# Designed miniproteins, single chains, continued (5), part 68

Each design is a single chain, and the fold is of that chain. pLDDT is the mean over its residues in the fold that is shown.

## One batch from the design tools (miniprotein)

Design m18348
Fold by ESMFold2-Fast:
Structure m18348 (fold): chain A 75 residues (1-75)
Amino acid sequence: MEKYQALVDSIQTSLDMVKKHAPKTPELQEVIAKVEAHIEAARNAKTPEEAQKHLQEALAAFGQLQELLKKMQES
């Protein structure tokens, strides 16, 4: 449980930094909202299996966010 909580908190901290420093484009905001929704679903999951599923989805969406940020820096 401690590793799970630490990972969720780490992703949330990274999201907060992105929200503070990144450009506020509709595309970026949509991906940020997707990551936040999956993190919230993971925190509210009733089973460890559901929590892990939502955490994996949050990590995948966070990867998409990082790719989008990289493309925006190259534009």
Scores: mean pLDDT 77

Design m18349
Fold by ESMFold2-Fast:
Structure m18349 (fold): chain A 66 residues (1-66)
Amino acid sequence: MEAEQKEAEALLEEAIQEAKEVEPILEKLNTEDIPQEVRDKLIKEVTERHREVRARVEPVVQRLFE
């Protein structure tokens, strides 16, 4: 439990840090009129990173809550 909790916290911290760097970009993508080419690249990068992090974090977090 302790080791899994530390791993989950590390993964969550990584996800939070990514969110801090990516959140302004995501907000701009939703609000601002950005060139389509730039928007597509940013969306692909953000989506891929989110998918990978979530896939790693969610099983661990679920195991912590029984």
Scores: mean pLDDT 69

Design m18350
Fold by ESMFold2-Fast:
Structure m18350 (fold): chain A 81 residues (1-81)
Amino acid sequence: ELEVLDVEALMGSRSAAERVIAEAREIAERRGASVILVAETPSGMITVVAVRAEDRTLRELPLEEMTAEEAIRRAIEAARA
């Protein structure tokens, strides 16, 4: 599950973080089985993981060359597919 604080830290804006989380939750609710996780790896890299509970498909997006906003957007896109 996405927490406001996690996304706020990545995007540097609470209002932007709240909008992204609201959109992610809306997508998860529509699918009934999609979860988007945002985590910082032990190496300091930010990783975004999109999971569909129904099909148990795990989709991982490395963030080495992406902005946090772009990575979250890609995770949302992956959850839609």
Scores: mean pLDDT 52

Design m18351
Fold by ESMFold2-Fast:
Structure m18351 (fold): chain A 98 residues (1-98)
Amino acid sequence: MKEEIARRIREELEQLRREGIEIEVEVAPLETVSEAVELSDKLSAETLASGKVIVVLPSSLQPLVDWAREEGLDDAEIVAAVHLRFLPKEVRLEILEA
């Protein structure tokens, strides 16, 4: 169910963290989830070799991101809280295969 997907996202993000990969959340003035996913995939393809994964969220989620950062959540925890579909294609496919 939904809780099992959230747990799987956390497990994969913890694996990336153990491998030394930094997860960064960027908020952009995008209108759709599809645009956010496409931009996340593009930016992460450029930065993954340097040990960084970028997750782009639409500006409608800015208040959630701001709140979570105020509560002391790191960017990986914010991604785990939001949804699987915002993760870069490579991470998303790994979770779906597991």
Scores: mean pLDDT 69

Design m18352
Fold by ESMFold2-Fast:
Structure m18352 (fold): chain A 55 residues (1-55)
Amino acid sequence: DDTDKKIQQVRQAAKEAIESILADPRLSEEEKREMVEAIRQQEQELIATLEAQRP
């Protein structure tokens, strides 16, 4: 359904953001870990919001 498409878009955006962070040689491993954790948390919150909007 439309909600599944939005969830896939959220997952894809999170994946791209994480890949960008992990590929950045200017960031320390600690900074990468914290940033990835923040993105994963935001992804979970957005997906939960979309799931709550299912008909």
Scores: mean pLDDT 84

Design m18353
Fold by ESMFold2-Fast:
Structure m18353 (fold): chain A 81 residues (1-81)
Amino acid sequence: MSDVERAFQLTSELMTLLREGKLTEEKLEAFYEEIKKLPSVSEETAEEIRKLLKEMLKADKEEAEKLLGQVAELVLRELQA
């Protein structure tokens, strides 16, 4: 599986959990750990993702979906560089 395919799967799973109201801090931490293991993701991008994930915990569902979209864009941009 490519880094792009893995990142897409991880982000899609997280979005499904968010929409179903099953998103927990534990699931966000697991997502972060998997993303930072991807060779194409820099430490700077991982730190930006971590900040967005922390904001998702404080946000309502609509805002959290927008923040997750930003996470997906950051990951996709890094993997295509």
Scores: mean pLDDT 78

Design m18354
Fold by ESMFold2-Fast:
Structure m18354 (fold): chain A 80 residues (1-80)
Amino acid sequence: SSMNQQIQSVMQQVNDIIGQIYTAIDNGDYDRAIQLINRQIQLSQRTIDLGSQDGSPRGDAYISMAQGFIRWSRRRQRDI
């Protein structure tokens, strides 16, 4: 469905940004890491919105995954 395609697209962006966050941290670019973490949180919130609209068990799984990414990101923000 178009909704599932939108969720998959957003989740791909989340995965790409997570890789960029690790690269920024490894390079000591903490300002860049913070910007990327904030963007990752926004995309994860979008995944929750889309998963809620989908209303299926698959949508629920995406919501749980996105909530996990938000918790990870908030821990990283505290550590930087």
Scores: mean pLDDT 84

Design m18355
Fold by ESMFold2-Fast:
Structure m18355 (fold): chain A 101 residues (1-101)
Amino acid sequence: LPAVGAEDRLLLGVFRALDAEGREVTLALMAVERDGVGLDSRIERVESREEAVELAREFAERYPGAGAVEEADLEDLDEEEREWTREMVRAAREVLERLRA
């Protein structure tokens, strides 16, 4: 993986999608971007808000040099998806602040 630094940002979000069998799944998106270009991205199925938050913490620990944490630019999110997204961003920011202190 390329070295991640102050120019790079973490983009986090939660959204619902349908799998290949038409089942509704909740997915957590985690990405590292530089100048709008994805350097690394990960999408994982989550069963709870707690799982999404934990994934966000682990992702932030992997990229301690990242300059910012922001919500992924996802459209048509409901209030629950937006709430889980905000909690992921909050958790990741807390990790990065702790690693910088």
Scores: mean pLDDT 83

Design m18356
Fold by ESMFold2-Fast:
Structure m18356 (fold): chain A 81 residues (1-81)
Amino acid sequence: SAADHQRLVDALLRRFERELEELLEEAKKNNWSVEEVRKRMDAMIESALAYAREQQLPEELIAELRARMERLKEEALKRHE
């Protein structure tokens, strides 16, 4: 249902936000470059989108999910500067 699809989108976004915070803390401890952090964030986005496709999320919601995760990624990268 549309409600089940929206719950999945919301759950994936909440998980992604938590994983971003954990990644930034690990990056600071290990002195990772911005390029390495960006690469890991990109892999996290692709993993989340692959899962969303496996769950048969509509393409429109997958596109929305990508756009929202890309925005969260860029906001997180500014904090790593």
Scores: mean pLDDT 88

Design m18357
Fold by ESMFold2-Fast:
Structure m18357 (fold): chain A 95 residues (1-95)
Amino acid sequence: EVKKEAEELLKEAREILEKAKEGDISVVERAVEVGERAKKIYEETKDTDKEAAKLALEAEIEVGMALIVVGVQRSIQEQLLKKGLPARVEPLKKL
């Protein structure tokens, strides 16, 4: 039961990290929720079910990585663009 929930959280965490790597900022809310649930499962199972605890810990790590990736990408993009870098996007040619 708990192991199945941990497996589902790990799957969601991996999907969240993949989207975060592509710059999807909207995954932050889901990442926080998945991380909190994984943390609870880990605390409940760390002494009683090592398999579920390991899966929950992996999910928490994946989600933590996703939050870092989103935060870093967003911070870099905002700061560089705000400083007026010569990062010019060529306009799409419309006829």
Scores: mean pLDDT 75

Design m18358
Fold by ESMFold2-Fast:
Parts: C-alpha cells; structure tokens; sequence
Structure m18358 (fold): chain A 70 residues (1-70)
C-alpha cells in the first residue's frame, strides 16, 4: 500500500522533461494499441492481439521505469 502511494507521489514530482517523455510514450503506445485492436477486428485473431498487447504493455512499463529511475 505505502509503495503504491510513493510511486504516485514520485509521478507528481516528475520534472517537466520526464512528464513530456512519459506522455509521448503513452501516446505512441495508445496509437499502437488502437492499431492492434483494428487488426484483431479485421482478422478475428484474439490470440495475436493478446500477445502483442501484452508485449506493448511490458515495453511501455519498462520505458517508464527507466525514465523514473534516471
């Protein structure tokens, strides 16, 4: 519980550059997610969507963690 609150507090204490970079990463991830969803609707391949969206989420989290650690 305390760890979650500390993470939220660190996000509020981000520099303007860190905030802009996280926003840019989130926007790029959102675009990729929409494209994956569109492809799922066109092909009906839910397995491919699950795999690709999980990979996208993991990559986004790693990039955000790197920004927060630097």
Amino acid sequence: MDEVRERLARRAALTPEQRQRILALSEEAAKKYVELRRKEIETGDTKAFEEESAKLTKELQQEIDAILAG
Scores: mean pLDDT 76

Design m18359
Fold by ESMFold2-Fast:
Structure m18359 (fold): chain A 88 residues (1-88)
Amino acid sequence: LEEEALEQFKKALEAYKAGDFEAALEHYKEAARLLAKAAGLSEKAIEGALLAVEGQMAALQGDEETAERLAREAEELMAEDREKVAAL
């Protein structure tokens, strides 16, 4: 799982460098999903992790309002699994 997540992060970085932001986002979301599952997070917390990734990509593209909103939603969804999130 950790090795698979790293492979997805590498693919996301390569796609980002190539200017393929759609492919970069897909690989980044998959990496976050794999890490969250490995940490034993709930489905709700996994959803939060995916929203956090979308928020980061929005920020990188200059959409600060969307990034801030998604970050808040992610924190709220992950709050239920605070102890497991802290262990990540």
Scores: mean pLDDT 73

Design m18360
Fold by ESMFold2-Fast:
Structure m18360 (fold): chain A 115 residues (1-115)
Amino acid sequence: MELIKKAKEYEKAGDYEKAEEYFLKAAKKYYKESLKKDASLLLKLQAGLLFKEIAEKFPDSKFRGGALYMAAKLLKEVVEYQPELQPLVDELEAKLKAEATQEEIEAFLEWLKSD
């Protein structure tokens, strides 16, 4: 929550570079928490929706392709339990195929693995 609050403060101030940094930190945090053995499915949903928001807010970002990939991947896992998300997953996968490069995805996944 605090990272998202900071991201929104920077966005309101017009500091889009800092806004993106804090949104990415928040999404990474939710994703890492979602990997824990007893983690709630809600953490995957929150991470996926945050990556989707990042891809929409920062269309010129070098991280956009990776954010689309993670949004599609995580929300697709949630669709097994929330089938109403299928149209959103289909849209994200179509955008990923059309607009993201393999190099962008790989660079993003490497960043995501870092501490």
Scores: mean pLDDT 83

Design m18361
Fold by ESMFold2-Fast:
Structure m18361 (fold): chain A 60 residues (1-60)
Amino acid sequence: QSVTFSYPADADLIRDLARSVFGVDLSDEEIQALFEAADFDQDGTVSFSLFVPLLKMKLN
């Protein structure tokens, strides 16, 4: 499914995604940093398709 996230509104959803997909419990600061890195356009939204690869890169 094509899903978009916004921060801080979807911070809990982002945390749940990281925990469910990678088994990682991210801090609020880590979630913010990841969102800012993924939100290249600075429009306050990030697509799931962009966020998942970025999160995977973070964990390597």
Scores: mean pLDDT 70

Design m18362
Fold by ESMFold2-Fast:
Structure m18362 (fold): chain A 68 residues (1-68)
Amino acid sequence: SDGGIAAQAAGSLALRIAQPLAQELGLEPQVTSEVLSDTVGRGVAVVGDRRVEVTLSLDEALALREAS
């Protein structure tokens, strides 16, 4: 589903943002992705006491793929 694409992209972006902190602390980030609607997804990456949250629409997820 389109919401699944957005959720996966949001989770991947949250992980990328959290990765430097995870490496510095020697902790494995916990990543979850959730579908909020048919066109919107959310990703959350947790590293210790820190939380990175990203919400993307399908259009934003596709734009990120094109930019990469």
Scores: mean pLDDT 82

Design m18363
Fold by ESMFold2-Fast:
Structure m18363 (fold): chain A 81 residues (1-81)
Amino acid sequence: MYPVGTVVASITVPPGTDLGDIVKELLEKAGFDPNGSLNGLEVVFEVDGKSYTLAEIKADYPDSTKLPFDKPVTAKLVKTA
């Protein structure tokens, strides 16, 4: 069992990558069902020394299906429970 806060998968994606595609790739890379839920997992995006959760991005950019950043982003799948 992974402890809370463990990064179970990580990818680096170009600017404007689709959020749904990032989630699917992270789940698949971690050995989970790419169509599965994020139950007990969180997606964290790191860009320019700052970190954002998927929930924060959706709250701040509700109409965006893509990453709202102009730089490459490191996306991490993190154990939360």
Scores: mean pLDDT 77

Design m18364
Fold by ESMFold2-Fast:
Structure m18364 (fold): chain A 78 residues (1-78)
Amino acid sequence: SDAENAAQGAKEGAERAGGKGSPTAVSLGMQLAADRGLASPETASAGGFGATVQANINGGYATPEQAKEGALMGAKLA
């Protein structure tokens, strides 16, 4: 689904950052998923917001799993 693809993008963003998913890193992963047509821009945007919230509440960096969970929550609310 679009939400799962967006969440996978956020997780990959955090993984590419060495497991330190800053808001920038998770947002980049989400944008790459949208650019590949794996998620709608709206779903990717909502998921990126959720992943960014996870990074902020965890002291500026989300683990890949935290980024994925935040992105799924955000995407489901879109």
Scores: mean pLDDT 76

Design m18365
Fold by ESMFold2-Fast:
Structure m18365 (fold): chain A 85 residues (1-85)
Amino acid sequence: MHVLNEEEIKELEEFLKNEYPKALEEIEKMNIKEEEKEELKELLELRVEGLRLLAHQEDAEKLKEIQEELRLSQSQNVPLKKIRE
C-alpha cells in the first residue's frame, strides 16, 4: 500500500477538493445515458473514498472493500482467478 507523508496527504486532499467536483461536472456533460452517468458517479465516489482512506490510513478493511467493489463493477462474471488460500 502507498504510505503518504503529511505534505502528500495535503496535496491529495486539495486535488480531491478540486478534481472531484470537476469530474462530476464533466460526467454530467458527457453524451451518454443517464444510467451510465449514475454508474460513473458511483465509481467516482468509491474511488474518492478509497483515496481518502489511503491518505489518512484510518481503515484498511474499508479500503479493501472499496477496491473489491470497484473491481466487481468493472469485471465480468468470469471466475478465472486463483482461489484465496
Scores: mean pLDDT 61

Design m18366
Fold by ESMFold2-Fast:
Structure m18366 (fold): chain A 89 residues (1-89)
Amino acid sequence: SSMEKEELKKKIEEEINEALKLMVIGILNIEKRNLEARLPSLDPAQQAVAQQKIALIDDAIARLRNSPPTSENVLKILKDYDAGIEALD
């Protein structure tokens, strides 16, 4: 029935949004690990910038974990994160 199709569509959308959120958190964690791995080879000024970038990643991950899994929330958090990174470059 059309009702069963609508319920299935809603469940699929909810699962896609949750999977998207977890995927983005995973990508941000990889970026964090890459920055942390580089820290010992950087000069103090570069280390300070890298630490600020790590803090922006930690904030983005925390916001993603604590927000409803919607594409709108994910995109807003990523836009804020991107703006923060651009301000450090």
Scores: mean pLDDT 86

Design m18367
Fold by ESMFold2-Fast:
Structure m18367 (fold): chain A 57 residues (1-57)
Amino acid sequence: SAADEALAQKIVASAEAAAKQGNLVAVEVGLREARELLSGPIGERTIARLEELLASL
């Protein structure tokens, strides 16, 4: 849905900003939020992106 897409975009944007600052805890919070609030392909893409960010820190 459009609401899920907007939420996913917000979570990713926040996590990417946190990752640039080396803030692992904030990226982990985003990953937990994505797992809790998103499902299906949107959830899968968002979780994969956040896991990539964590792996790069």
Scores: mean pLDDT 85

Design m18368
Fold by ESMFold2-Fast:
Structure m18368 (fold): chain A 72 residues (1-72)
Amino acid sequence: TEEARRHIEEGRRAAEEGDYESAFRHLLEAMDLLEDAVRGTSVAFHGLALMVEGREREAVEYMVREIEKALE
């Protein structure tokens, strides 16, 4: 839980710096710590779809929101 939140924080920081590759990597690490692997996989695929569409900020915000909900 604490490790997942640390990855979310690092991902947000990278996104603020425009480093979406590092942001995505950190969010994938946070997702990998979720107990629900099916949810984690779904979040990752939807986030990737947004990235492919050029919606990087929306992808990061979506993944952060879903991971935080899963950690509650």
Scores: mean pLDDT 78

Design m18369
Fold by ESMFold2-Fast:
Structure m18369 (fold): chain A 96 residues (1-96)
Amino acid sequence: KEEAIKILEEVVPKDVAEKLVEYLSKLSKEKAEEAIKEFEKKFEEGKMGIMDFIKKLEELASKDKKKLSEEELIEFSKRLKEILEKEKKKIEEKLK
């Protein structure tokens, strides 16, 4: 968990990174992939923010009693970091 939190701390505040990792760790690989893919699409469309995503992950985690491996958690954290960095760059380029 600590390595995944460190990855996300590069793009979000520590408390947000900790919540993201906690809820993601409680999902199955399939549910984590679905949630991240939906977030990428909705975030690019401006329809979902990071706090909305945390709420969605919490709801999914409460229903799914599965557990991600440490390696899977790190992979999903890297993927989420890439999504957040990509959108930040797009916003910065539009303000150019």
Scores: mean pLDDT 74

Design m18370
Fold by ESMFold2-Fast:
Structure m18370 (fold): chain A 96 residues (1-96)
Amino acid sequence: MEKKLKEALELLKKAVELALEASRAAAAGRLEEARELRREAEELVEKALKIATEENLKKIKEIFEKNVAAAKPEADAAAEAGGGRADVEKLLRKVI
């Protein structure tokens, strides 16, 4: 995961550099050059976001699946916060 996130970060850095160069080209009146540099920057951002999104979704899914597997204690905590099941929880803690 870290390797792909570092790759995405490197692509984002290159995209920022191209976007700054595009802004300078536009300020100098080189609108076609600015448009082309901007397109290249957008392509790099899109590629970086796809990499980051895929890795982040995979990581979130893993965390979610772990939390769901252990989720009975977390669901009980949420039920106490929303449902006032203090008596039931006390009984469970007594029996455990």
Scores: mean pLDDT 66

Design m18371
Fold by ESMFold2-Fast:
Structure m18371 (fold): chain A 91 residues (1-91)
Amino acid sequence: MLANAVLTVTFSVPVTDDDVAALTKVARAAPGTVLAVATKTDATTAGVGIAAESAEAAEAAAREAAARILADPRFANVTAVEVRTEAELAA
């Protein structure tokens, strides 16, 4: 079964549909990602779900996606990225 990790991405400006599409693309490009989707959760927050072959792979893919988001000038308006693993999501 696939394992999941979630990114919570906080913006200093309102999240746009283009931001959601760009987050989905970055998450899908992370090594080990089988499936990824981003959704706008509130005016300045987006959630990014990542599914991978194992919990370790999902965590690694989520952390790589978070690093890419924080380093990318496209996401200059991102103020914080939080990574939650499958174990943390179950708590």
Scores: mean pLDDT 83

Design m18372
Fold by ESMFold2-Fast:
Structure m18372 (fold): chain A 95 residues (1-95)
Amino acid sequence: MEEFEKELEELKKKLIEKIEESYKKKVEEIEKIKDEEEKEKKLKFEEDIREGVLALVEGVITTIRLRELIKRGLTEELLANSDEVERESIEILLK
């Protein structure tokens, strides 16, 4: 679990860094707009998109973590009490 959690934290960090870098570049382009009303509308839109994408990353990381916990917890215990055919079926379903 420690190695898996470390890999998930590194993945999350890299995804957040890429999102923040993309957002920063878009903000720098918007800051060049001379129309103040257009600038404010575009800044708010990109900020809303950034928040949405960050929430999506949290959801994905949580889903990956939950899937791995289920796979480790349920697969090991279920495989211990299953015949060969049942074991193969469980392994296929949890892949």
Scores: mean pLDDT 75

Design m18373
Fold by ESMFold2-Fast:
Structure m18373 (fold): chain A 95 residues (1-95)
Amino acid sequence: SPQKERLLSLLEEYRERLLQLKKESTDPETKTLADDAIELLDRLIDYVESNELSDDELLGIENFARLILEYVEQSTTNPGTNGFARRLIDTTRQY
């Protein structure tokens, strides 16, 4: 669907932003968090490609991926954000 193709393109864009953050970061914890977020995005891409999802489900995945990206990017300046991003990623691993 057009919504699915748009989401896949957006997830790939977020993946590239996280990869760039990992390359530019000197903080090992930030690099690890970025790696885990990239792994999560790879799983979301596979999930979206493998399933027939509603527009609401696609929007939910988009919002979730954006939240992860934002918190990982903020983690370089706020340790509290690191903890939230880590919990969000770990929760998704349970699926």
Scores: mean pLDDT 79

Design m18374
Fold by ESMFold2-Fast:
Structure m18374 (fold): chain A 65 residues (1-65)
Amino acid sequence: SMISREVAINIIGIALNFEVGLKTEIKGDKVYVYGYSKDEEDRKRKEAAAAEFKEAIPGAEVHLY
């Protein structure tokens, strides 16, 4: 589709925040995904969502705590 990369990242980021509580941030040419996991099950869910995000947006950096 003819959607800009920034618009696509924002749309996917909103979905990630809503579904699993991950935050996305664009800094220059870098894309970051942040999240805090409450337990092992929550961590696995966030890891799966972050992996899907990286598939769609290559080069995104993931920081899970």
Scores: mean pLDDT 80

Design m18375
Fold by ESMFold2-Fast:
Structure m18375 (fold): chain A 91 residues (1-91)
Amino acid sequence: MSEEEFEAEVYTALGLIYLHLAEQAYKKGDLDSAVEAYRKALELFRKAYELGLTRDRPVLAEIAERGAQIAEKAGNTEVADEARKLSEELR
C-alpha cells in the first residue's frame, strides 16, 4: 500500500464516520447538524477521490446525491450544489 493509498483510505473512513453522524442528525430532525456533518463528509470524500480512489466511485456518487437532498431540505443550497458537483465528477 502506497502512502497515497493509505491517505485515501483514511479520508474515506473519516468521510463515512461523518456521513453516519449526518444521517443520525437528520433522523433526529437536526437539519443544521446534519448538513454540517455531511459537508465535512463531502470534503473528505473529495480528498479521497483526488488521491485516486476509483473502485467506490458509484457508491460515493450515491452518497453525494443523498447529501444534496438533505442539504436542500435544510435550505442550504451551497452544500447541495457542492454535493451534486461531486456526484457528477464521480460518474
Scores: mean pLDDT 76

Design m18376
Fold by ESMFold2-Fast:
Structure m18376 (fold): chain A 98 residues (1-98)
Amino acid sequence: SKYERTARHILYFLLKNGFISEEEVTEENFEELLKRMVELVKIYDSDKDGLLDKEELEHLLESMGIDVEKYKEEIEELLKKQDEEGPSKEELLEVAKK
C-alpha cells in the first residue's frame, strides 16, 4: 500500500538518524512497528493520498520530539523518495545495526 511505502521511508529516516534503536526494531517486532508507523502516517495524512507533504511530515516528526530544523536536508530527501519503493525489512534491520 502507499501508506506502507511511506511508513518504510520514515522508518529508514528514524533508524539512520538514531531516533529508534536496534533494540526497538527486531525481526520479531518489525511488523508491529510498521503497522504503528502506517497508523501514524494516516493520522497526519490530511488529504488521504497515502503520501505526506512537507507540513504533514514535519508535524509527524515533531510529534516524536524531533527538531525538524536540524534535519531539513534529510526531510527533503524523504519527501522526494516517498513515492518510490520503500526499503525492505532486511535493509531496515541492517540500518538499525549500523
Scores: mean pLDDT 80

Design m18377
Fold by ESMFold2-Fast:
Structure m18377 (fold): chain A 78 residues (1-78)
Amino acid sequence: TEEKLKKAIEYLSQAIKKLEQGDTEGALKYFEQALKEAEIPGHKQIVEVLRRAAERGDTDRVISALKELKAILEEQLK
């Protein structure tokens, strides 16, 4: 639903903000909520992949992935 997509976008915005502030755990928590609200399949596996990337120091790649997902969800509201 539009309401679920809007909530997912809000959670993604919070996740990106937390990552930019260096709060990886807070970011991944918001990211998981975003995936659940958007009903994206494989949400647990996607969260695990990004968690491992962040743990390896690939934070820029994680931020990029979250921004890409946010853009995709924003297009769904058009």
Scores: mean pLDDT 82

Design m18378
Fold by ESMFold2-Fast:
Parts: structure tokens; sequence; C-alpha cells
Structure m18378 (fold): chain A 85 residues (1-85)
């Protein structure tokens, strides 16, 4: 049940990140977030795996110089942690 709530939070956060990346015209960021969303749906079987994928995405977004996307991903991570309270 908590894992379903986490999936909903991540899906919303990643969708917001994709929409912002499209507005910024950064196709590499759009592809990066879509790849992470696909990996999350297929690979994230636990809370720890979900956090690991988010942390990987934050690092990649920072490397690409997209602080706005980093902010969305960090907020998504905070929301995941709140679900586990």
Amino acid sequence: EKLRAIYQVVARGFQEAIELAKKLGNEELVDLVKEAMDRFSDEARSYEEALQLIDEMIQKAEELGAPEIVEILRRTKDEIEKVME
C-alpha cells in the first residue's frame, strides 16, 4: 500500500520534471527523466531502490546544469520520505 503511494508521488514528480524540461527545450533532460520513469516502474521494488533512482537522477540533472529539475526531484524525494512516516 505505501509502495503504491510512493509510485504515485514519483510519477507526478517525474511528469512535472518532463514538462519543465520540454519548456526549457532541453531534449537530453526530457530523455533522462523518461528513462528514469521507465526504470522506476520496472526496477524500483522497494523504498530504498526508489530513493536510489531519485538520487541518481538528481546527480545527472546537476551535471546537466538544470537546477529547476533538481528542485523538482528533491521535492519528490521529500514527498517519498513523508509517505514512509
Scores: mean pLDDT 76

Design m18379
Fold by ESMFold2-Fast:
Structure m18379 (fold): chain A 76 residues (1-76)
Amino acid sequence: MGETGEEIKEIQEKLKKLGYYSGPIDGVYDEALELAVKRFQKDAGLEEDGVADEKTKEALKKAETDPRWKNAEKLD
């Protein structure tokens, strides 16, 4: 693991933009963020372990600009 608060905030912001996360951008890796990471990992074809490792972070960066993700669901 070894996530910093700044890395967690980046993950929260990207998942929120993609429609997976609706919680606060506070740099805390809580249960809601873990579930959002798992949902994203499933859609990205990664293992659903809820750990935002390097592979998950790179997939998030690519998803932000990837054409297949531009029709993301609304948070509500």
Scores: mean pLDDT 72

Design m18380
Fold by ESMFold2-Fast:
Structure m18380 (fold): chain A 77 residues (1-77)
Amino acid sequence: LSDEEKEKLTKAALILLKQIEEEIERARERRDVEALKAILELLDQMLEQAQKQGLEDIAARLEELRRRVEEAIREIE
């Protein structure tokens, strides 16, 4: 990817990550462990793609969200 393409993908990914963060909070409030586990699997897939594309900032943010989801699951279980 060119630097311009990486920047565009990073901006788009940040918007999606904001939406995912909101979904995580909704699932936490509902104590919906199955939804949190589904989000965790999605985050794992996104993290793998971000790492393959060299999107380090996005990868770091995805790792932070994964930790939040894992913590939420532990708090509920």
Scores: mean pLDDT 82

Design m18381
Fold by ESMFold2-Fast:
Structure m18381 (fold): chain A 79 residues (1-79)
Amino acid sequence: MEEVIVLDEIAQAAAETLGVTESSLSMREWFELLGQLIARHVAENTDEQPTFTMPDGTVLKSVEEFISWLFSHVTSVLV
């Protein structure tokens, strides 16, 4: 199933799911949360490739590309 995901919405959904504010999570915990949410989406939608639209307008057509994009951008912000 095709799915449009925005990075900020994923981060917000992760924080709300755990009842935790963004400022109270370490970057490691944040990555683990995002990884779990993405894994759940993949498990529920195996028949079609997901499509992710990033806030900068980049369109990614796989969960692997989306995870790579997240790690690349978040790591750059932390450095």
Scores: mean pLDDT 53

Design m18382
Fold by ESMFold2-Fast:
Structure m18382 (fold): chain A 73 residues (1-73)
Amino acid sequence: KPSEVELLFKRLDKDKDGLLDRKEVEELAKELGVDPEEVFKIFDSNGDGKLTPIEFGAAIAWAKARRREEELA
């Protein structure tokens, strides 16, 4: 059974290339309430403006942690 993270990745991966481009990551960042520039700065290891599934999973975990910290502030 696909996880919520896998379903979200598939929804955003409109090109079906297994990577998220800048436009798709901006859509994700809007849903998570985080800055897309921070996501690329931290997780785009290749500097190509795309995220792999591993980088995407890490970005989701990071964004959820940030949201909890912002709710406590």
Scores: mean pLDDT 70

